# Designed miniproteins, single chains, continued (5): the designs that were tried, part 37

Each design is a single chain, and the fold is of that chain. pLDDT is the mean over its residues in the fold that is shown.

## One batch from the design tools (miniprotein)

Design m17343
Fold by ESMFold2-Fast:
Structure m17343 (fold): chain A 57 residues (1-57)
Amino acid sequence: ARLYEVEIEAESEEAKEKALETLEELIRQNPDASPEELAKAVEERVEGVKKVVVKEL
C-alpha cells in the first residue's frame, strides 16, 4: 500500500469529503495511476472542488 499526502480546496466540507471518497475509490480501481492523474480525475468528477494535490510519500 502506498501512502499519500492530499491537499483539497473545496467550496464546502461535504465536497471535500466526497473528493476524499472518490480519491480512495480511484486508487482502488487504478493502483498504478500517477498522483497527478488521480488529482485531475477527482477534480473532474466531484462538484464544488477547486483544487486537488496528491503527492506520494
Scores: mean pLDDT 79

Design m17344
Fold by ESMFold2-Fast:
Structure m17344 (fold): chain A 91 residues (1-91)
Amino acid sequence: MARARELRAQGELALALGDYERAVALLEEAWRLGYEPNAVDLANLARAYLELGEYEKAAEYAEKAKELAEERGDSVTATAAETILKKAKEA
């Protein structure tokens, strides 16, 4: 659990630094080790895939992020996910 949270935090840092390949690898490894992704995590992965040109995966994760954010009343994350989804579908 602690290691999975550390990998998630490192993935967020990689995303902020524009290292999208490392961001994807770190976030997916965190989830594989038992970290349960929230809407923000799904939106972060969708953004990383969008920047890598992986539009199908970006759309998939953005849709999941939007649904979860809407269920939780997180309008900021829902709007971010919708923006990523729109960009992925326009490519």
Scores: mean pLDDT 84

Design m17345
Fold by ESMFold2-Fast:
Formats: structure tokens, sequence, C-alpha cells
Structure m17345 (fold): chain A 97 residues (1-97)
């Protein structure tokens, strides 16, 4: 999970969104920690949004929110969204935490 997650982040940073999706999906298959799974799901959602796949973006974002049950996990998801430029979504999540 950790290695696939790191490769997903590397490809996302490089703008290779197709490979980012591939590695984040692999990371999700192996991850058992709900907080790490929530984090990976939000990065996967962002990668799908960059590819113009709106339905996949929404689906994986909702999965991330469902998995982020602790205040710490919710803040982490909001932080990732804010850093990626989804400031409105991040602010709405911070108001709900």
Amino acid sequence: AEEDFKKGLEYLQKGDYEKAVEYFRRAIEKETDPERLAETEVYLAIAYDKLGKVAEFVGHLLRALDLATTPEAKRRVAEILREAGYTGIAEDLEKLA
C-alpha cells in the first residue's frame, strides 16, 4: 500500500493523472487503515477530476468523506483538498468538523 500510494503521489505531482489513478487504485486494494484509505480516496478523486471524469471524482470524494470518521481524518481530507485548490469544498468540510 505505502509504495503504491507514494508512486500515486509522484505521478499526480508530475501531471501523469492516468498513472496516478492506477497506483492509487492499487494502494486502495491493499489498505486496511480507514484514515489512510480516506486520504488515498481523496487523492484518487483529484486525479479523476484532472482527467475530466466528474462521476468518478464525486464517487471517490464521497467514499473519502464516509471513511473519514475522526476529526483528525476529516481535517486531513480538507487539507488535501485545500492544497489541491478545492478551497470551497475544504471550507465546507471544516465547518462540519
Scores: mean pLDDT 83

Design m17346
Fold by ESMFold2-Fast:
Order: sequence, then C-alpha cells, then structure tokens
Structure m17346 (fold): chain A 55 residues (1-55)
Amino acid sequence: SMERERRLEEARGLLEWAFKRRPLSPHQKKLLGEAISRAYKLPLSEVEAIFEELE
C-alpha cells in the first residue's frame, strides 16, 4: 500500500542518515532496528533488509 511504501521510504532515509554519520556496532544496529521497527510499524525483517542494502 502507499502508506506502507511511505513508511519504508521514511525509515530508509533515517537509516541512510545514521549510517553516513558513523559506523554502527552489531549491538547498535540491533537496537536501532528494533526502535525503527516499532516507530514505523514495519516488520523487523524489512528493517534488517535495509541495513543489508546500506552496508
């Protein structure tokens, strides 16, 4: 849906911004992924896929 696509785009933008600032440890990635999943109401697996694309 357009709502889901918008949330995915917003989450991707935030993660791109975070990754450009500094390298993240595996633990920090886990915490950030869980926080983004909760805030944007996306499955954790989809947030983890964005992490893989940005690495």
Scores: mean pLDDT 77

Design m17347
Fold by ESMFold2-Fast:
Structure m17347 (fold): chain A 72 residues (1-72)
Amino acid sequence: MEEIKKAIEEAKKAAERFLASPDPLLQRVGRMMLAAAKSAEQALKDPKYGERIAKNNVELGKAAVERGEALL
């Protein structure tokens, strides 16, 4: 849990740095990073939302392993 909270805070700091850039492309990346960090923060606050994210990640992980094995 603490590692996930730390990762969210680091992502927010990185997003703020990109948003402070005068480059429009870097600002766009910053907005996307901030949205992802906020989504992860909401998942930690809502048990129902967190359960859905965890389930989806397990299924995506299995699909990635199956594709990797198909390439071997």
Scores: mean pLDDT 67

Design m17349
Fold by ESMFold2-Fast:
Structure m17349 (fold): chain A 94 residues (1-94)
Amino acid sequence: ALPGDGRPVARMRVTLGRYRFVDGRPVDTGEVVGVREVELPSVEAARAFGEELAAELLANPDVGITELELSGDTAIVNAALEAPVAAQLAIEAA
């Protein structure tokens, strides 16, 4: 974060992989489907990124987040995660 001389920012790297359940546990197959690396300059940008990620997860239920690297402003990071969490809960409720 850069308070006073710039906007607070967050950086996220999300690795999307194909997974399967083994003995009731999700296991990364080692197949990387995509990598999303973003710098999020605001809560609004974070929410938009989260909504895009959530839509991808809803469209591809065999794809999940296998690695998640987070740094920077906590409020921005939390905003990016809201929609993906809601998407996972919606899939489980269906």
Scores: mean pLDDT 73

Design m17350
Fold by ESMFold2-Fast:
Structure m17350 (fold): chain A 66 residues (1-66)
Amino acid sequence: MEARRQELGREIAERLLSAYDAVVQAEAARLIAEGADPAAIAEMVARGLPPAAMRKAVEKARAAAA
């Protein structure tokens, strides 16, 4: 029965990744619409930053630029 448990784990991981990708893409689009640099956002997505971390990184970059 281990194969069925491994398959269930894979299905759960795929669903979590799909949901996570949708949330990440939505946050990236929102930050770009708010004036964030698209290249910087693309790099954050590529590095696997969660949406909250991406938002904080953009805020910190703005503070550093001021």
Scores: mean pLDDT 72

Design m17351
Fold by ESMFold2-Fast:
Structure m17351 (fold): chain A 94 residues (1-94)
Amino acid sequence: EEKLELEFEAGVIAVAAAVYRVTAQNILEKSKDPKIQELARKEIELSTKAIDLANEAVKAEDPEKQRELLQKAIDTLNEARKVSKELEKAIKES
Protein backbone atom coordinates (compact mmCIF):
# COMPACT_ATOMS: atom_id res chain seq x y z
CA GLU A 1 0.00 0.00 0.00
CA GLU A 2 2.88 2.45 0.80
CA LYS A 3 4.36 1.83 -2.68
CA LEU A 4 0.99 2.57 -4.34
CA GLU A 5 0.64 5.75 -2.24
CA LEU A 6 4.12 6.92 -3.37
CA GLU A 7 3.36 6.08 -7.03
CA PHE A 8 0.03 7.96 -6.81
CA GLU A 9 1.62 11.07 -5.25
CA ALA A 10 4.55 11.03 -7.72
CA GLY A 11 2.09 10.55 -10.60
CA VAL A 12 0.03 13.59 -9.54
CA ILE A 13 3.21 15.72 -9.34
CA ALA A 14 4.43 14.48 -12.76
CA VAL A 15 1.06 15.21 -14.44
CA ALA A 16 0.88 18.72 -12.90
CA ALA A 17 4.47 19.43 -14.01
CA ALA A 18 3.72 18.10 -17.53
CA VAL A 19 0.78 20.55 -17.85
CA TYR A 20 3.07 23.48 -16.93
CA ARG A 21 5.75 22.25 -19.36
CA VAL A 22 3.33 21.87 -22.34
CA THR A 23 1.75 25.29 -21.64
CA ALA A 24 5.19 26.97 -21.47
CA GLN A 25 6.32 25.17 -24.68
CA ASN A 26 3.23 26.48 -26.55
CA ILE A 27 3.91 30.06 -25.34
CA LEU A 28 7.61 29.80 -26.29
CA GLU A 29 6.66 28.75 -29.87
CA LYS A 30 4.17 31.65 -30.32
CA SER A 31 5.98 34.53 -28.56
CA LYS A 32 8.57 36.88 -30.13
CA ASP A 33 9.15 38.74 -26.81
CA PRO A 34 12.60 37.87 -25.35
CA LYS A 35 11.38 38.27 -21.74
CA ILE A 36 8.41 35.95 -22.32
CA GLN A 37 10.73 33.45 -24.09
CA GLU A 38 13.18 33.51 -21.12
CA LEU A 39 10.39 32.87 -18.57
CA ALA A 40 8.87 30.12 -20.76
CA ARG A 41 12.28 28.37 -21.05
CA LYS A 42 12.74 28.58 -17.24
CA GLU A 43 9.27 27.06 -16.67
CA ILE A 44 10.10 24.22 -19.15
CA GLU A 45 13.42 23.57 -17.30
CA LEU A 46 11.81 23.46 -13.83
CA SER A 47 8.80 21.40 -14.98
CA THR A 48 11.11 18.86 -16.68
CA LYS A 49 13.23 18.64 -13.49
CA ALA A 50 10.09 18.07 -11.36
CA ILE A 51 8.96 15.21 -13.68
CA ASP A 52 12.45 13.64 -13.54
CA LEU A 53 12.60 13.85 -9.71
CA ALA A 54 9.08 12.34 -9.36
CA ASN A 55 10.08 9.43 -11.65
CA GLU A 56 13.35 8.93 -9.69
CA ALA A 57 11.36 8.78 -6.42
CA VAL A 58 9.27 5.86 -7.78
CA LYS A 59 12.44 4.00 -8.94
CA ALA A 60 14.37 4.46 -5.66
CA GLU A 61 14.67 1.36 -3.43
CA ASP A 62 15.49 3.25 -0.18
CA PRO A 63 12.36 4.71 1.54
CA GLU A 64 14.36 7.70 2.90
CA LYS A 65 15.71 8.49 -0.59
CA GLN A 66 12.16 8.08 -2.02
CA ARG A 67 10.83 10.70 0.44
CA GLU A 68 13.79 13.06 -0.27
CA LEU A 69 13.29 12.84 -4.06
CA LEU A 70 9.51 13.30 -3.73
CA GLN A 71 10.05 16.43 -1.58
CA LYS A 72 12.53 17.80 -4.16
CA ALA A 73 9.94 17.14 -6.89
CA ILE A 74 7.29 19.08 -4.89
CA ASP A 75 9.71 21.98 -4.22
CA THR A 76 10.73 22.12 -7.91
CA LEU A 77 7.06 22.05 -9.03
CA ASN A 78 6.37 24.98 -6.66
CA GLU A 79 9.25 26.92 -8.28
CA ALA A 80 7.75 26.12 -11.73
CA ARG A 81 4.39 27.51 -10.47
CA LYS A 82 6.07 30.78 -9.37
CA VAL A 83 7.72 31.17 -12.81
CA SER A 84 4.35 30.37 -14.47
CA LYS A 85 2.73 33.28 -12.55
CA GLU A 86 5.58 35.61 -13.65
CA LEU A 87 5.09 34.39 -17.24
CA GLU A 88 1.32 35.09 -17.05
CA LYS A 89 2.03 38.62 -15.71
CA ALA A 90 4.59 39.29 -18.48
CA ILE A 91 2.07 38.19 -21.16
CA LYS A 92 -0.66 40.49 -19.70
CA GLU A 93 1.80 43.44 -19.60
CA SER A 94 2.97 42.89 -23.21
Scores: mean pLDDT 88

Design m17352
Fold by ESMFold2-Fast:
Structure m17352 (fold): chain A 94 residues (1-94)
Amino acid sequence: MSVEELAEEVGARVEALIDRVIADPREAALYKGLFRFEIRTVLEESKSGEEAARALGRAVEGLAAHLKKEYPEHAEEIEAALAEIRRLLEEYLR
């Protein structure tokens, strides 16, 4: 898996989570746009695939923490999605 393929897979999983957690389509679109921007910044500023994967991990952890605070009723669903994303990142970093 390339770092670009990793970023695309992580992005797709994060966007699917946002759509499940955030009922308002307009608010969901804002979160998805912000995360797409963060992915692009990580890919542009990272000096290696390992650095990019670690930065993506931090971005996902930060978003998940924010979503659990704002939507505590979805905490278990957010943690389940986060566990799968962590697995992808760990597999890339092996």
Scores: mean pLDDT 87

Design m17353
Fold by ESMFold2-Fast:
Structure m17353 (fold): chain A 75 residues (1-75)
Amino acid sequence: SDIEKAAEYARKAAELAGSEEAKKSAETAFNVAIETGDGAAASAGAYEAALEDKEHSEEAFKYALQAMRYGQRAA
C-alpha cells in the first residue's frame, strides 16, 4: 500500500540521514505512518526530513522525497 511504502522510504531516510535533525524528522514520519496510517502527517514529517537532508545526504534526501510522495498518495 502507499502508506507501507511511505513508512519503508521514511525508514531508509532515517538510516541514511545526514544529521540528527533529519533522522528525527524521518523517524517521526515512519512512526506516524505505521502507528496511525495518517498519510498527510507522514508526508509532512518526510518533507521536513528532505529539507534537512538536501545539503547533507543526497541519498537520504531522495528517500525522504519518496516517503513524502507516498504519504501524499495515502492521504
Scores: mean pLDDT 84

Design m17354
Fold by ESMFold2-Fast:
Structure m17354 (fold): chain A 70 residues (1-70)
Amino acid sequence: HMSLEERIDELIKRIKEAIEKTTDPVKRQALNDALKLLEEVKKEMEENPDFDETIARMLLIAAEATLQVT
C-alpha cells in the first residue's frame, strides 16, 4: 500500500494532468484550489514532523472528490 506522501504526490500529478486536459474554467479553478491545498500539506509535512496526518488524509479525500466531479 502507498505511503501518505506517495498518495499526495500521485494526486498532485493527477490534478496537474487534469488541469492540462480541462477546457472548463470552473473545473480548472476547483482543480487549482485542490492542487494548492495538497502542495501546502506536503510542505507542512516536510517542515513539521509532528504534523497531524489526519488533516492530510481529510484533504486527500477532498482532492479525490474534486477529481471525481471533473
Scores: mean pLDDT 76

Design m17355
Fold by ESMFold2-Fast:
Structure m17355 (fold): chain A 60 residues (1-60)
Amino acid sequence: MPLLRPETLKVAVYLEAVAAQIEGKEATVLLPPGFSDEEAARLAAEVERKTGVKVRLERA
């Protein structure tokens, strides 16, 4: 039973991308259970397009 909503994950990925941009590194975010690979891929692509930072989503 996932406790995190998709909106929470989206905010977390954007915050990590902004932090990574400031630090000059790529963003890595751990995926909580309940998110599909397709949802993760779409979110990573959106954030990479808008921030220019490479995003890697890994399963916890």
Scores: mean pLDDT 73

Design m17356
Fold by ESMFold2-Fast:
Structure m17356 (fold): chain A 97 residues (1-97)
Amino acid sequence: MMEELKEEAYREGYELGRRLAERGVDYDPAAARAVQPLSVVYTDSVVAHLALAVIATALASKYGGDVVELSEFILPYVEKGALEGIEEVRREREKAA
């Protein structure tokens, strides 16, 4: 069900994850969730997670319906894509060294 939306979410996350790793931005989903939303210092992980949430919201908005519920549903797929994109860039750099 909603396979196309899940695949698009994964792909968008993957592309973002690659860009984050290429810029040297660290992303730890657990660290991002541990920080208060209005902290005076945003860690790279918090900023990265906010970017994933923006992608999830934008995709949900394209498909209509309950944007909040749908964005929460697809966010794990954006996150999975991002983590795999980050890991792929790290592996490419290790092999190039």
Scores: mean pLDDT 73

Design m17357
Fold by ESMFold2-Fast:
Structure m17357 (fold): chain A 61 residues (1-61)
Amino acid sequence: MEEFLKKLEEKIKKLKEELEKLKEELKKNPDDKELQLEIQLLEGEIALLEGMKSWLEKKSK
């Protein structure tokens, strides 16, 4: 279980790093609608994974 939580944590970290890069690109190109959509989709994925991690942490305690 702890190994699975670590993998989730690493995936969330990687996605957050990708999100930061996309947000920096959006600052350079604020009218990029495709980039705005990619950011929204990535934020949604991060939220789902963080929710899963939180639920699993509570379940294991």
Scores: mean pLDDT 80

Design m17358
Fold by ESMFold2-Fast:
Structure m17358 (fold): chain A 61 residues (1-61)
Amino acid sequence: RRAEVRARLAALPREERDLMVLSALHESNGDIRRAAELLGISPATLSRLVRELEARRGYRP
């Protein structure tokens, strides 16, 4: 189940994936663990995706 959800997230365009991540975070009130459960991925994977989102906007110290 989680493997299928991970494959689905990887197959999405970058913009769509970013929107799903942001939507899950909004619904979980910023709780990384809860948002990761909603997306069916590990909290570590979700944290990495959030960092990739920030990197796409350019370097931020």
Scores: mean pLDDT 68

Design m17359
Fold by ESMFold2-Fast:
Structure m17359 (fold): chain A 55 residues (1-55)
Amino acid sequence: SMEELREEARRIVELSLEGRFEEARELAVKAGKKFGLSPDAVGLLAAGVYVEESR
């Protein structure tokens, strides 16, 4: 669901802010496979969630 994808996106943001970029990338790959998106698309979604929630 979109809600589950958004939660995965938040986790990717958290890992990236902690400097855990390898784990963030692996999570983006797994989420991409689960939701039918490329890892780059998941990463872009995560960036969008970060910007939206930082307002």
Scores: mean pLDDT 82

Design m17360
Fold by ESMFold2-Fast:
Structure m17360 (fold): chain A 79 residues (1-79)
Amino acid sequence: MEEIKKEAEEAFKKGEEYFKKAKKLIEEGKIKEAAEYALKASEYYNHALNLAAENPELKELGEKAKELGKELAELVEKV
């Protein structure tokens, strides 16, 4: 469990970092680069969600990943 929890937490953290990078690039008008980082963020959030779905102990992390995934979708729609 500890290894899976760390993997899920690291995936979530990477997703957050890429999401913030995408948001910054949108502010700079670098839409194509922002889309690439948004895709990376989505991949990491989906990985964290999948790990949380298979592990009830990670329910809270899964809920956070789902919420940030929604924010990511709204961010992409803005461009």
Scores: mean pLDDT 79

Design m17361
Fold by ESMFold2-Fast:
Order: sequence, then structure tokens, then C-alpha cells
Structure m17361 (fold): chain A 62 residues (1-62)
Amino acid sequence: SPVAEGIELMTEGAKAFKEGDLEKAIELFERAAELSRESAPRLAQEAEVQKKMVEEALKKKE
């Protein structure tokens, strides 16, 4: 199910973010957003918000 796969990608992205792997978290949230765009637009929007949050954290490291 695209929704179930999107949720799994969101979970994996959140785990990567907590572990400090910001680049991996961005990739996983991007994939979650792309996969969920048509089937679960609310989940896709949440993934986009999480991605932007991680991107801002990455920018502040440099």
C-alpha cells in the first residue's frame, strides 16, 4: 500500500533525523512525500514539512 510505505518512510526518516543522519533523513522524507502525494496528500504535506525542518538544521551546521 502506498500509504503504508509512506508511513514506513516517514518513520525511517524520523529515526535518521534522531540519529543525526540529516542527509538520509532528507532523502527518506522526500521519498515519503513523493510516494504519498496522490494517495495521502496530508501525509505528503507532513513529509515536506519534516524535510524542510531537517534541511534548515543541516544549513545551520555549516
Scores: mean pLDDT 82

Design m17362
Fold by ESMFold2-Fast:
Structure m17362 (fold): chain A 81 residues (1-81)
Amino acid sequence: MPLWTPEEAIKAAENFVAEVERLEAAGDHEAKAMLIELFKKEVKEYLPKEVAEKIIEEMDKLEAGKISNEEFLEKVKEIME
């Protein structure tokens, strides 16, 4: 399967954050945790290992509440530059 382009990776991250925000608004913490786990798997599958590891580090910070959804998207854009 082809790897994501930078544009496709950024779009996937934007869609991921939109779904995270919807689940947070609904108070569905279980579905949010599942979505984060699924997106980590997609990142590992569709991106080179070095790039995937950087994005997963930022996802771990997001899950721990150390960065906001907006800060996460900014970091993904920076990594994909």
Scores: mean pLDDT 83

Design m17364
Fold by ESMFold2-Fast:
Structure m17364 (fold): chain A 46 residues (1-46)
Amino acid sequence: MKAVELARKNAEQAKTLGNPSLARFYERLAKAAEEGAKKLGIKEEV
């Protein structure tokens, strides 16, 4: 599985289980991976 998708899935599951702190942890991991992919991948500069 892709790390970003897995982290998002875990975040959603944590929210469902009523653990917002854990959900935020996984959300940060997914966000960091997305940011890295954007900056190191294809630029959208026009």
Scores: mean pLDDT 71

Design m17366
Fold by ESMFold2-Fast:
Structure m17366 (fold): chain A 71 residues (1-71)
Amino acid sequence: MKEKALEQARKVADESVARVKEAIDNGDEETAELIFLKGAKEISELGDQVGPAEKARLLTEFAARVAAARA
């Protein structure tokens, strides 16, 4: 069960980062922010299934990837 949650969290992160980059490339910063917030919420909920250390890693990695996509 936890392995599936980790895999799903990575998929959500990958899809959300790609959508954030697309929105930023189109000049749509509002949509980029909404995608980030939705992705962070989904990853946080999946992270609750795998424990606090993994949840923190998933959220930190996601935030860093989104920040890189917005730069």
Scores: mean pLDDT 83

Design m17367
Fold by ESMFold2-Fast:
Structure m17367 (fold): chain A 87 residues (1-87)
Amino acid sequence: MEKLRIEAEILRSMATLLKLYSPDKKAQEYAEKAERLAEEAIRLLEEAEKADEEEKEKLIEEAKEKIEEAREYIEKAVKLSKEYEKK
């Protein structure tokens, strides 16, 4: 769980930087989505810490899904930022 929390916090930070420094408006939108998903994952992990064993497992799996979605949006934001530089 601690490793997942650190991963989510890193993704949130990356999304914030992409949102601030990306020249492409669509890349900024993807970065905003990634930031929101990473924040949601952090909240789910916090809920998991105080949940019963069965609920904890479900919350951790939901957090993993949000982390993967956030990663995907970060990849899309980075790709668009690189394509913008080529134009």
Scores: mean pLDDT 82

Design m17368
Fold by ESMFold2-Fast:
Structure m17368 (fold): chain A 91 residues (1-91)
Amino acid sequence: MTPAEAIQTALDYLELIRPTSSADQTALDEARAVLRKARDLALAGRVEEAVRLLAEASGLPVPAPEDITPAVVMQLAFAVVSKALKPVQDV
């Protein structure tokens, strides 16, 4: 699995979620925009920048470049999704 594939997995999961309100839709759209930008950075070989974006968006610490694995990228991408899902889970 590549870092871009890990981010795409989170994007694919996000597409399975059906928002019940405009607020939920806005949160999901914002998460989708962040994940798409991170995926595009990873596809361009800019994996460290993609990881920084995901960490900042999720409120998690930025991993060192040598610690970046596809699993860590997936954890950060799903943390962005989890943060966006709070309004949906409260419904």
Scores: mean pLDDT 78

Design m17369
Fold by ESMFold2-Fast:
Structure m17369 (fold): chain A 74 residues (1-74)
Amino acid sequence: SEEELLRGAAAAVANYIVEKFGGTEEDKERVREAILEYARKHKLSVTEFGARVGELIEKSKSIDEFLELLKKAK
């Protein structure tokens, strides 16, 4: 299902972000939840979700900066 694909993608991306920027298990869950909320709020397909979140990761230097950019993203 699309919901299962989104949950899997969000978990994988959250893991990548924590490995890239450094963070705790709590940071990983915080990132995963924020990414899922972003995708659901904007009704993104898995492909659109991957592209937009990937761009935000490239523009970010930390988990906190990523989360701030995600909150401001359309």
Scores: mean pLDDT 83

Design m17370
Fold by ESMFold2-Fast:
Structure m17370 (fold): chain A 58 residues (1-58)
Amino acid sequence: SEKLEEVERRLERAREALAEAEAAGDSVTIMVARKELEKLERILERLRKDPEAELPEI
């Protein structure tokens, strides 16, 4: 599914952003990056169970 592939690409970018934030030691940026990661992981899990699920614009 194109949706699944896009979410997986977005998730990879989000993981890179979290690693950068952790390296910088900015607690607020780390929190925001972790929240984005959690959101994308939930979307990915939903898509794996229902490939036709409605997604917010990413």
Scores: mean pLDDT 78

Design m17371
Fold by ESMFold2-Fast:
Structure m17371 (fold): chain A 76 residues (1-76)
Amino acid sequence: SMLTEEEEKVLKVREELTAKNEMSVEKIAEKLGISKETVYKRLKEIAEKRVEELKEKTGNEALAENLRRWMDYELF
């Protein structure tokens, strides 16, 4: 996986909370026992890794840029 175990845990907790309509950075931080700043940092790193993987697999820079803009909106 391109994501670290710590990044995968952030994403999993975010998905679980979103399914319950309870998603917030503060609740992710509380569930993982980390700071809100660390959650934001990990979400940003996940977004950057996903954009880079899409570029490598497709060679389509415009598609990757659109994904990055969408993830900045969706994650923050």
Scores: mean pLDDT 76

Design m17372
Fold by ESMFold2-Fast:
Structure m17372 (fold): chain A 55 residues (1-55)
Amino acid sequence: MNVRVVVNGETYEVGETPEVGENEVAITENGRTTIKKAEDLSEEEAEKVLKALME
């Protein structure tokens, strides 16, 4: 199924499976975790993902 991510009040639809891979990252919003490809992330989303991974 498609993956939807909400970051900074904006919704993003990936269209990929909600699985975490090496080239995929998880974004947590409102307590939910969504997976997105690192290459497809904006700079703000990339920072969100970086913080989530470092947590």
Scores: mean pLDDT 53

Design m17373
Fold by ESMFold2-Fast:
Structure m17373 (fold): chain A 66 residues (1-66)
Amino acid sequence: MKKIAVVGGATKELAEEGAKKAIELTGADEAIAVPGASSKQTIEKAKEIERKTGAIAGVAGSSKEV
C-alpha cells in the first residue's frame, strides 16, 4: 500500500524542502507539500488523502515534525 507524507510549511519552499526530507527519513512513496498550511490544515489534508485513495498518509511540518 502506498505511503504518502503530507508536509506543511509557511512558504512553498519550506513545504517542498520538508516533503523531500520526509521521503528520505520515512521511506514514503510520495510526498505532498501544502504551502501556507498550519499543522491542523496538514492533518486535514492527510485524512482527506487517506479517505480518497486508501493509502497511508502521515503528517510532518517542514521545520518542526508533528
Scores: mean pLDDT 69

Design m17374
Fold by ESMFold2-Fast:
Structure m17374 (fold): chain A 86 residues (1-86)
Amino acid sequence: MTIVIEVDGASPGAAIAAIGVGQLGRLEGGKYEASLEGDRLIVTIEGAGERTVREAKSLAEGAESQGGEGRVEERGDELIVSIRAP
């Protein structure tokens, strides 16, 4: 599974959490890449395992619980997680 995590208005905490999920994907035998454009962070993970998928979905829930916005979309073999900091 490929995971794309998009963080709009990336606070240091949100950015660290997203990169942490990327690193977990790498530890499960996948690959990840991160890019930052102003306040937007994009983390792409290829070959994500079940634990990485679960943690990526939890980022959206965490963003919502903090008064931000979180969204998860599945498109075939791709999971898109979009979060916006409060």
Scores: mean pLDDT 80

Design m17375
Fold by ESMFold2-Fast:
Order: sequence, then structure tokens, then C-alpha cells
Structure m17375 (fold): chain A 74 residues (1-74)
Amino acid sequence: MSNEEKFEKLKEEAEKLLKELAEAIQNGAPREVLEKIIEEGEKVVKEMEKVATPETRSELTSLRGQLQLARKEV
């Protein structure tokens, strides 16, 4: 239960960071700003790895993939 709640909270934080990143990219933010948002998202994903189950691991892989694609766009 506690780990599942932690995972959901971290997922919300990761999704919020992905929204902020997409908005920053569309608004032409400097690369340094984009890199900081990506780094924060990667930190959240690492915390999610600590509380992930086999089923939620797929969501983790998806979020990690989204961050990798965003990093390539920067």
C-alpha cells in the first residue's frame, strides 16, 4: 500500500515535469533550463524504481523513454 501510494505520487510529479518540459520547449527556453527539468524528471524516475512492481515497471519504462526522447529534442 505505502509503496503504491509513493509510486502514484512520484508518477504525478514525473507527469507534471513532462508537461513543464513540453511547455518550456514550445516557448523556446534555453537548453540549460530544459536540461534541469530533464534531470529532475530522471531523479523522480529513479525514486519510482525503488517502489516499482513488475506491472508498474512498464510505466517506468514509458516515462524513461519520454524523457530520453525529450533529451534528444534539446
Scores: mean pLDDT 79

Design m17376
Fold by ESMFold2-Fast:
Structure m17376 (fold): chain A 80 residues (1-80)
Amino acid sequence: ATPEQRFHDAVELLSELAVKYEKEDPELAQAIRDAIKQAMAASSPEEGLAVLRKALEELKEKYPQHKEDIDAVLARIDAL
């Protein structure tokens, strides 16, 4: 996969996670969307992907109750 395809797929994974939590934890959903916006402002797809990974690690610390779902997304990103 190209860096652009990997970044696009990672954004899709985070978007799916945000949709899942839209009603159940709107603060987490918004934090995920904010992470996507930060990643999209990166100067390269590889830098954007690194921003997404870092944001998910930070969200896992802030929302330990959602660790399982966040870890699953991180594992899928690492497999891209």
Scores: mean pLDDT 87

Design m17377
Fold by ESMFold2-Fast:
Structure m17377 (fold): chain A 64 residues (1-64)
Amino acid sequence: MDEEKLAAFLARHFGISVEDAREAIRLVKESNKTLDELAKELAERFGVSEETAKRIVEVLKTYL
């Protein structure tokens, strides 16, 4: 999937900004952290629940 389309999908589906979605894509691509560690980091950075952050990471790992 195109990263710009993926960012737009995440922004619309999870209610985050497109810029936050791009940052989430970058963090998942560049980090060797576990799903739980990434979800916690995204939850803290974007002010979403850990459950929502886990779903974001799962989507990103599927398409990246």
Scores: mean pLDDT 81

Design m17378
Fold by ESMFold2-Fast:
Structure m17378 (fold): chain A 63 residues (1-63)
Amino acid sequence: NAMEAKIEELVKKIKELQKKPDTPENRREIFELGVELTLLAMQLAIDRIEENPEEVKKEVEKR
């Protein structure tokens, strides 16, 4: 899935930036990428619920 590929790219970019010196610019870039990663992960979760409502219902019933 294209969203999963984007999430993997963002994680890789964040890890590469974490290897660089701790500068305000690098911290800001990591933060911005982290926000983007969070938004994509939330969107993927919503799409997954819409595509497989039966699977999500089974998990909720296990409560």
Scores: mean pLDDT 73

Design m17379
Fold by ESMFold2-Fast:
Structure m17379 (fold): chain A 73 residues (1-73)
Amino acid sequence: PLASAEEREALYASLPALAAAELAPLLPEEKVEAVAAEVARLAREALDALAAGDRARAEALGREMEQLVREAA
């Protein structure tokens, strides 16, 4: 769990690099950067939704991330 806004922002700042590392073996190189950036954006929104108690929105964002990766592969 994230205890402070500073800790949350530090996690959010790391999301694009984490997404790129996870997607690099799964996607063509030319798509990795753009898809990783979009996945990181959706992941940040999902984390914000979870922090607000909106589990349904977080689940919908998770499905959107899955669709994005499938369409890019």
Scores: mean pLDDT 78

Design m17380
Fold by ESMFold2-Fast:
Structure m17380 (fold): chain A 68 residues (1-68)
Amino acid sequence: MQYAQDLVDRLAAALAAAGRPEEGARIKEEFNRLYQKLVDEGVDPQTAARQALIEAGNRAAEALGKAG
């Protein structure tokens, strides 16, 4: 989890630097929400963190693609 959270924080910072701090905040919320949902469903924390990171990254990429 710690490394995945750091990567999400760095992605959010990159979005803020690109003038999109609201999108950065959104991906952090989506990551935390999906991680908690997966853990609550019985997925191990390491797998849950990886899945949440991939999903948050995909959503950030979609948001950037739609804006450009």
Scores: mean pLDDT 76

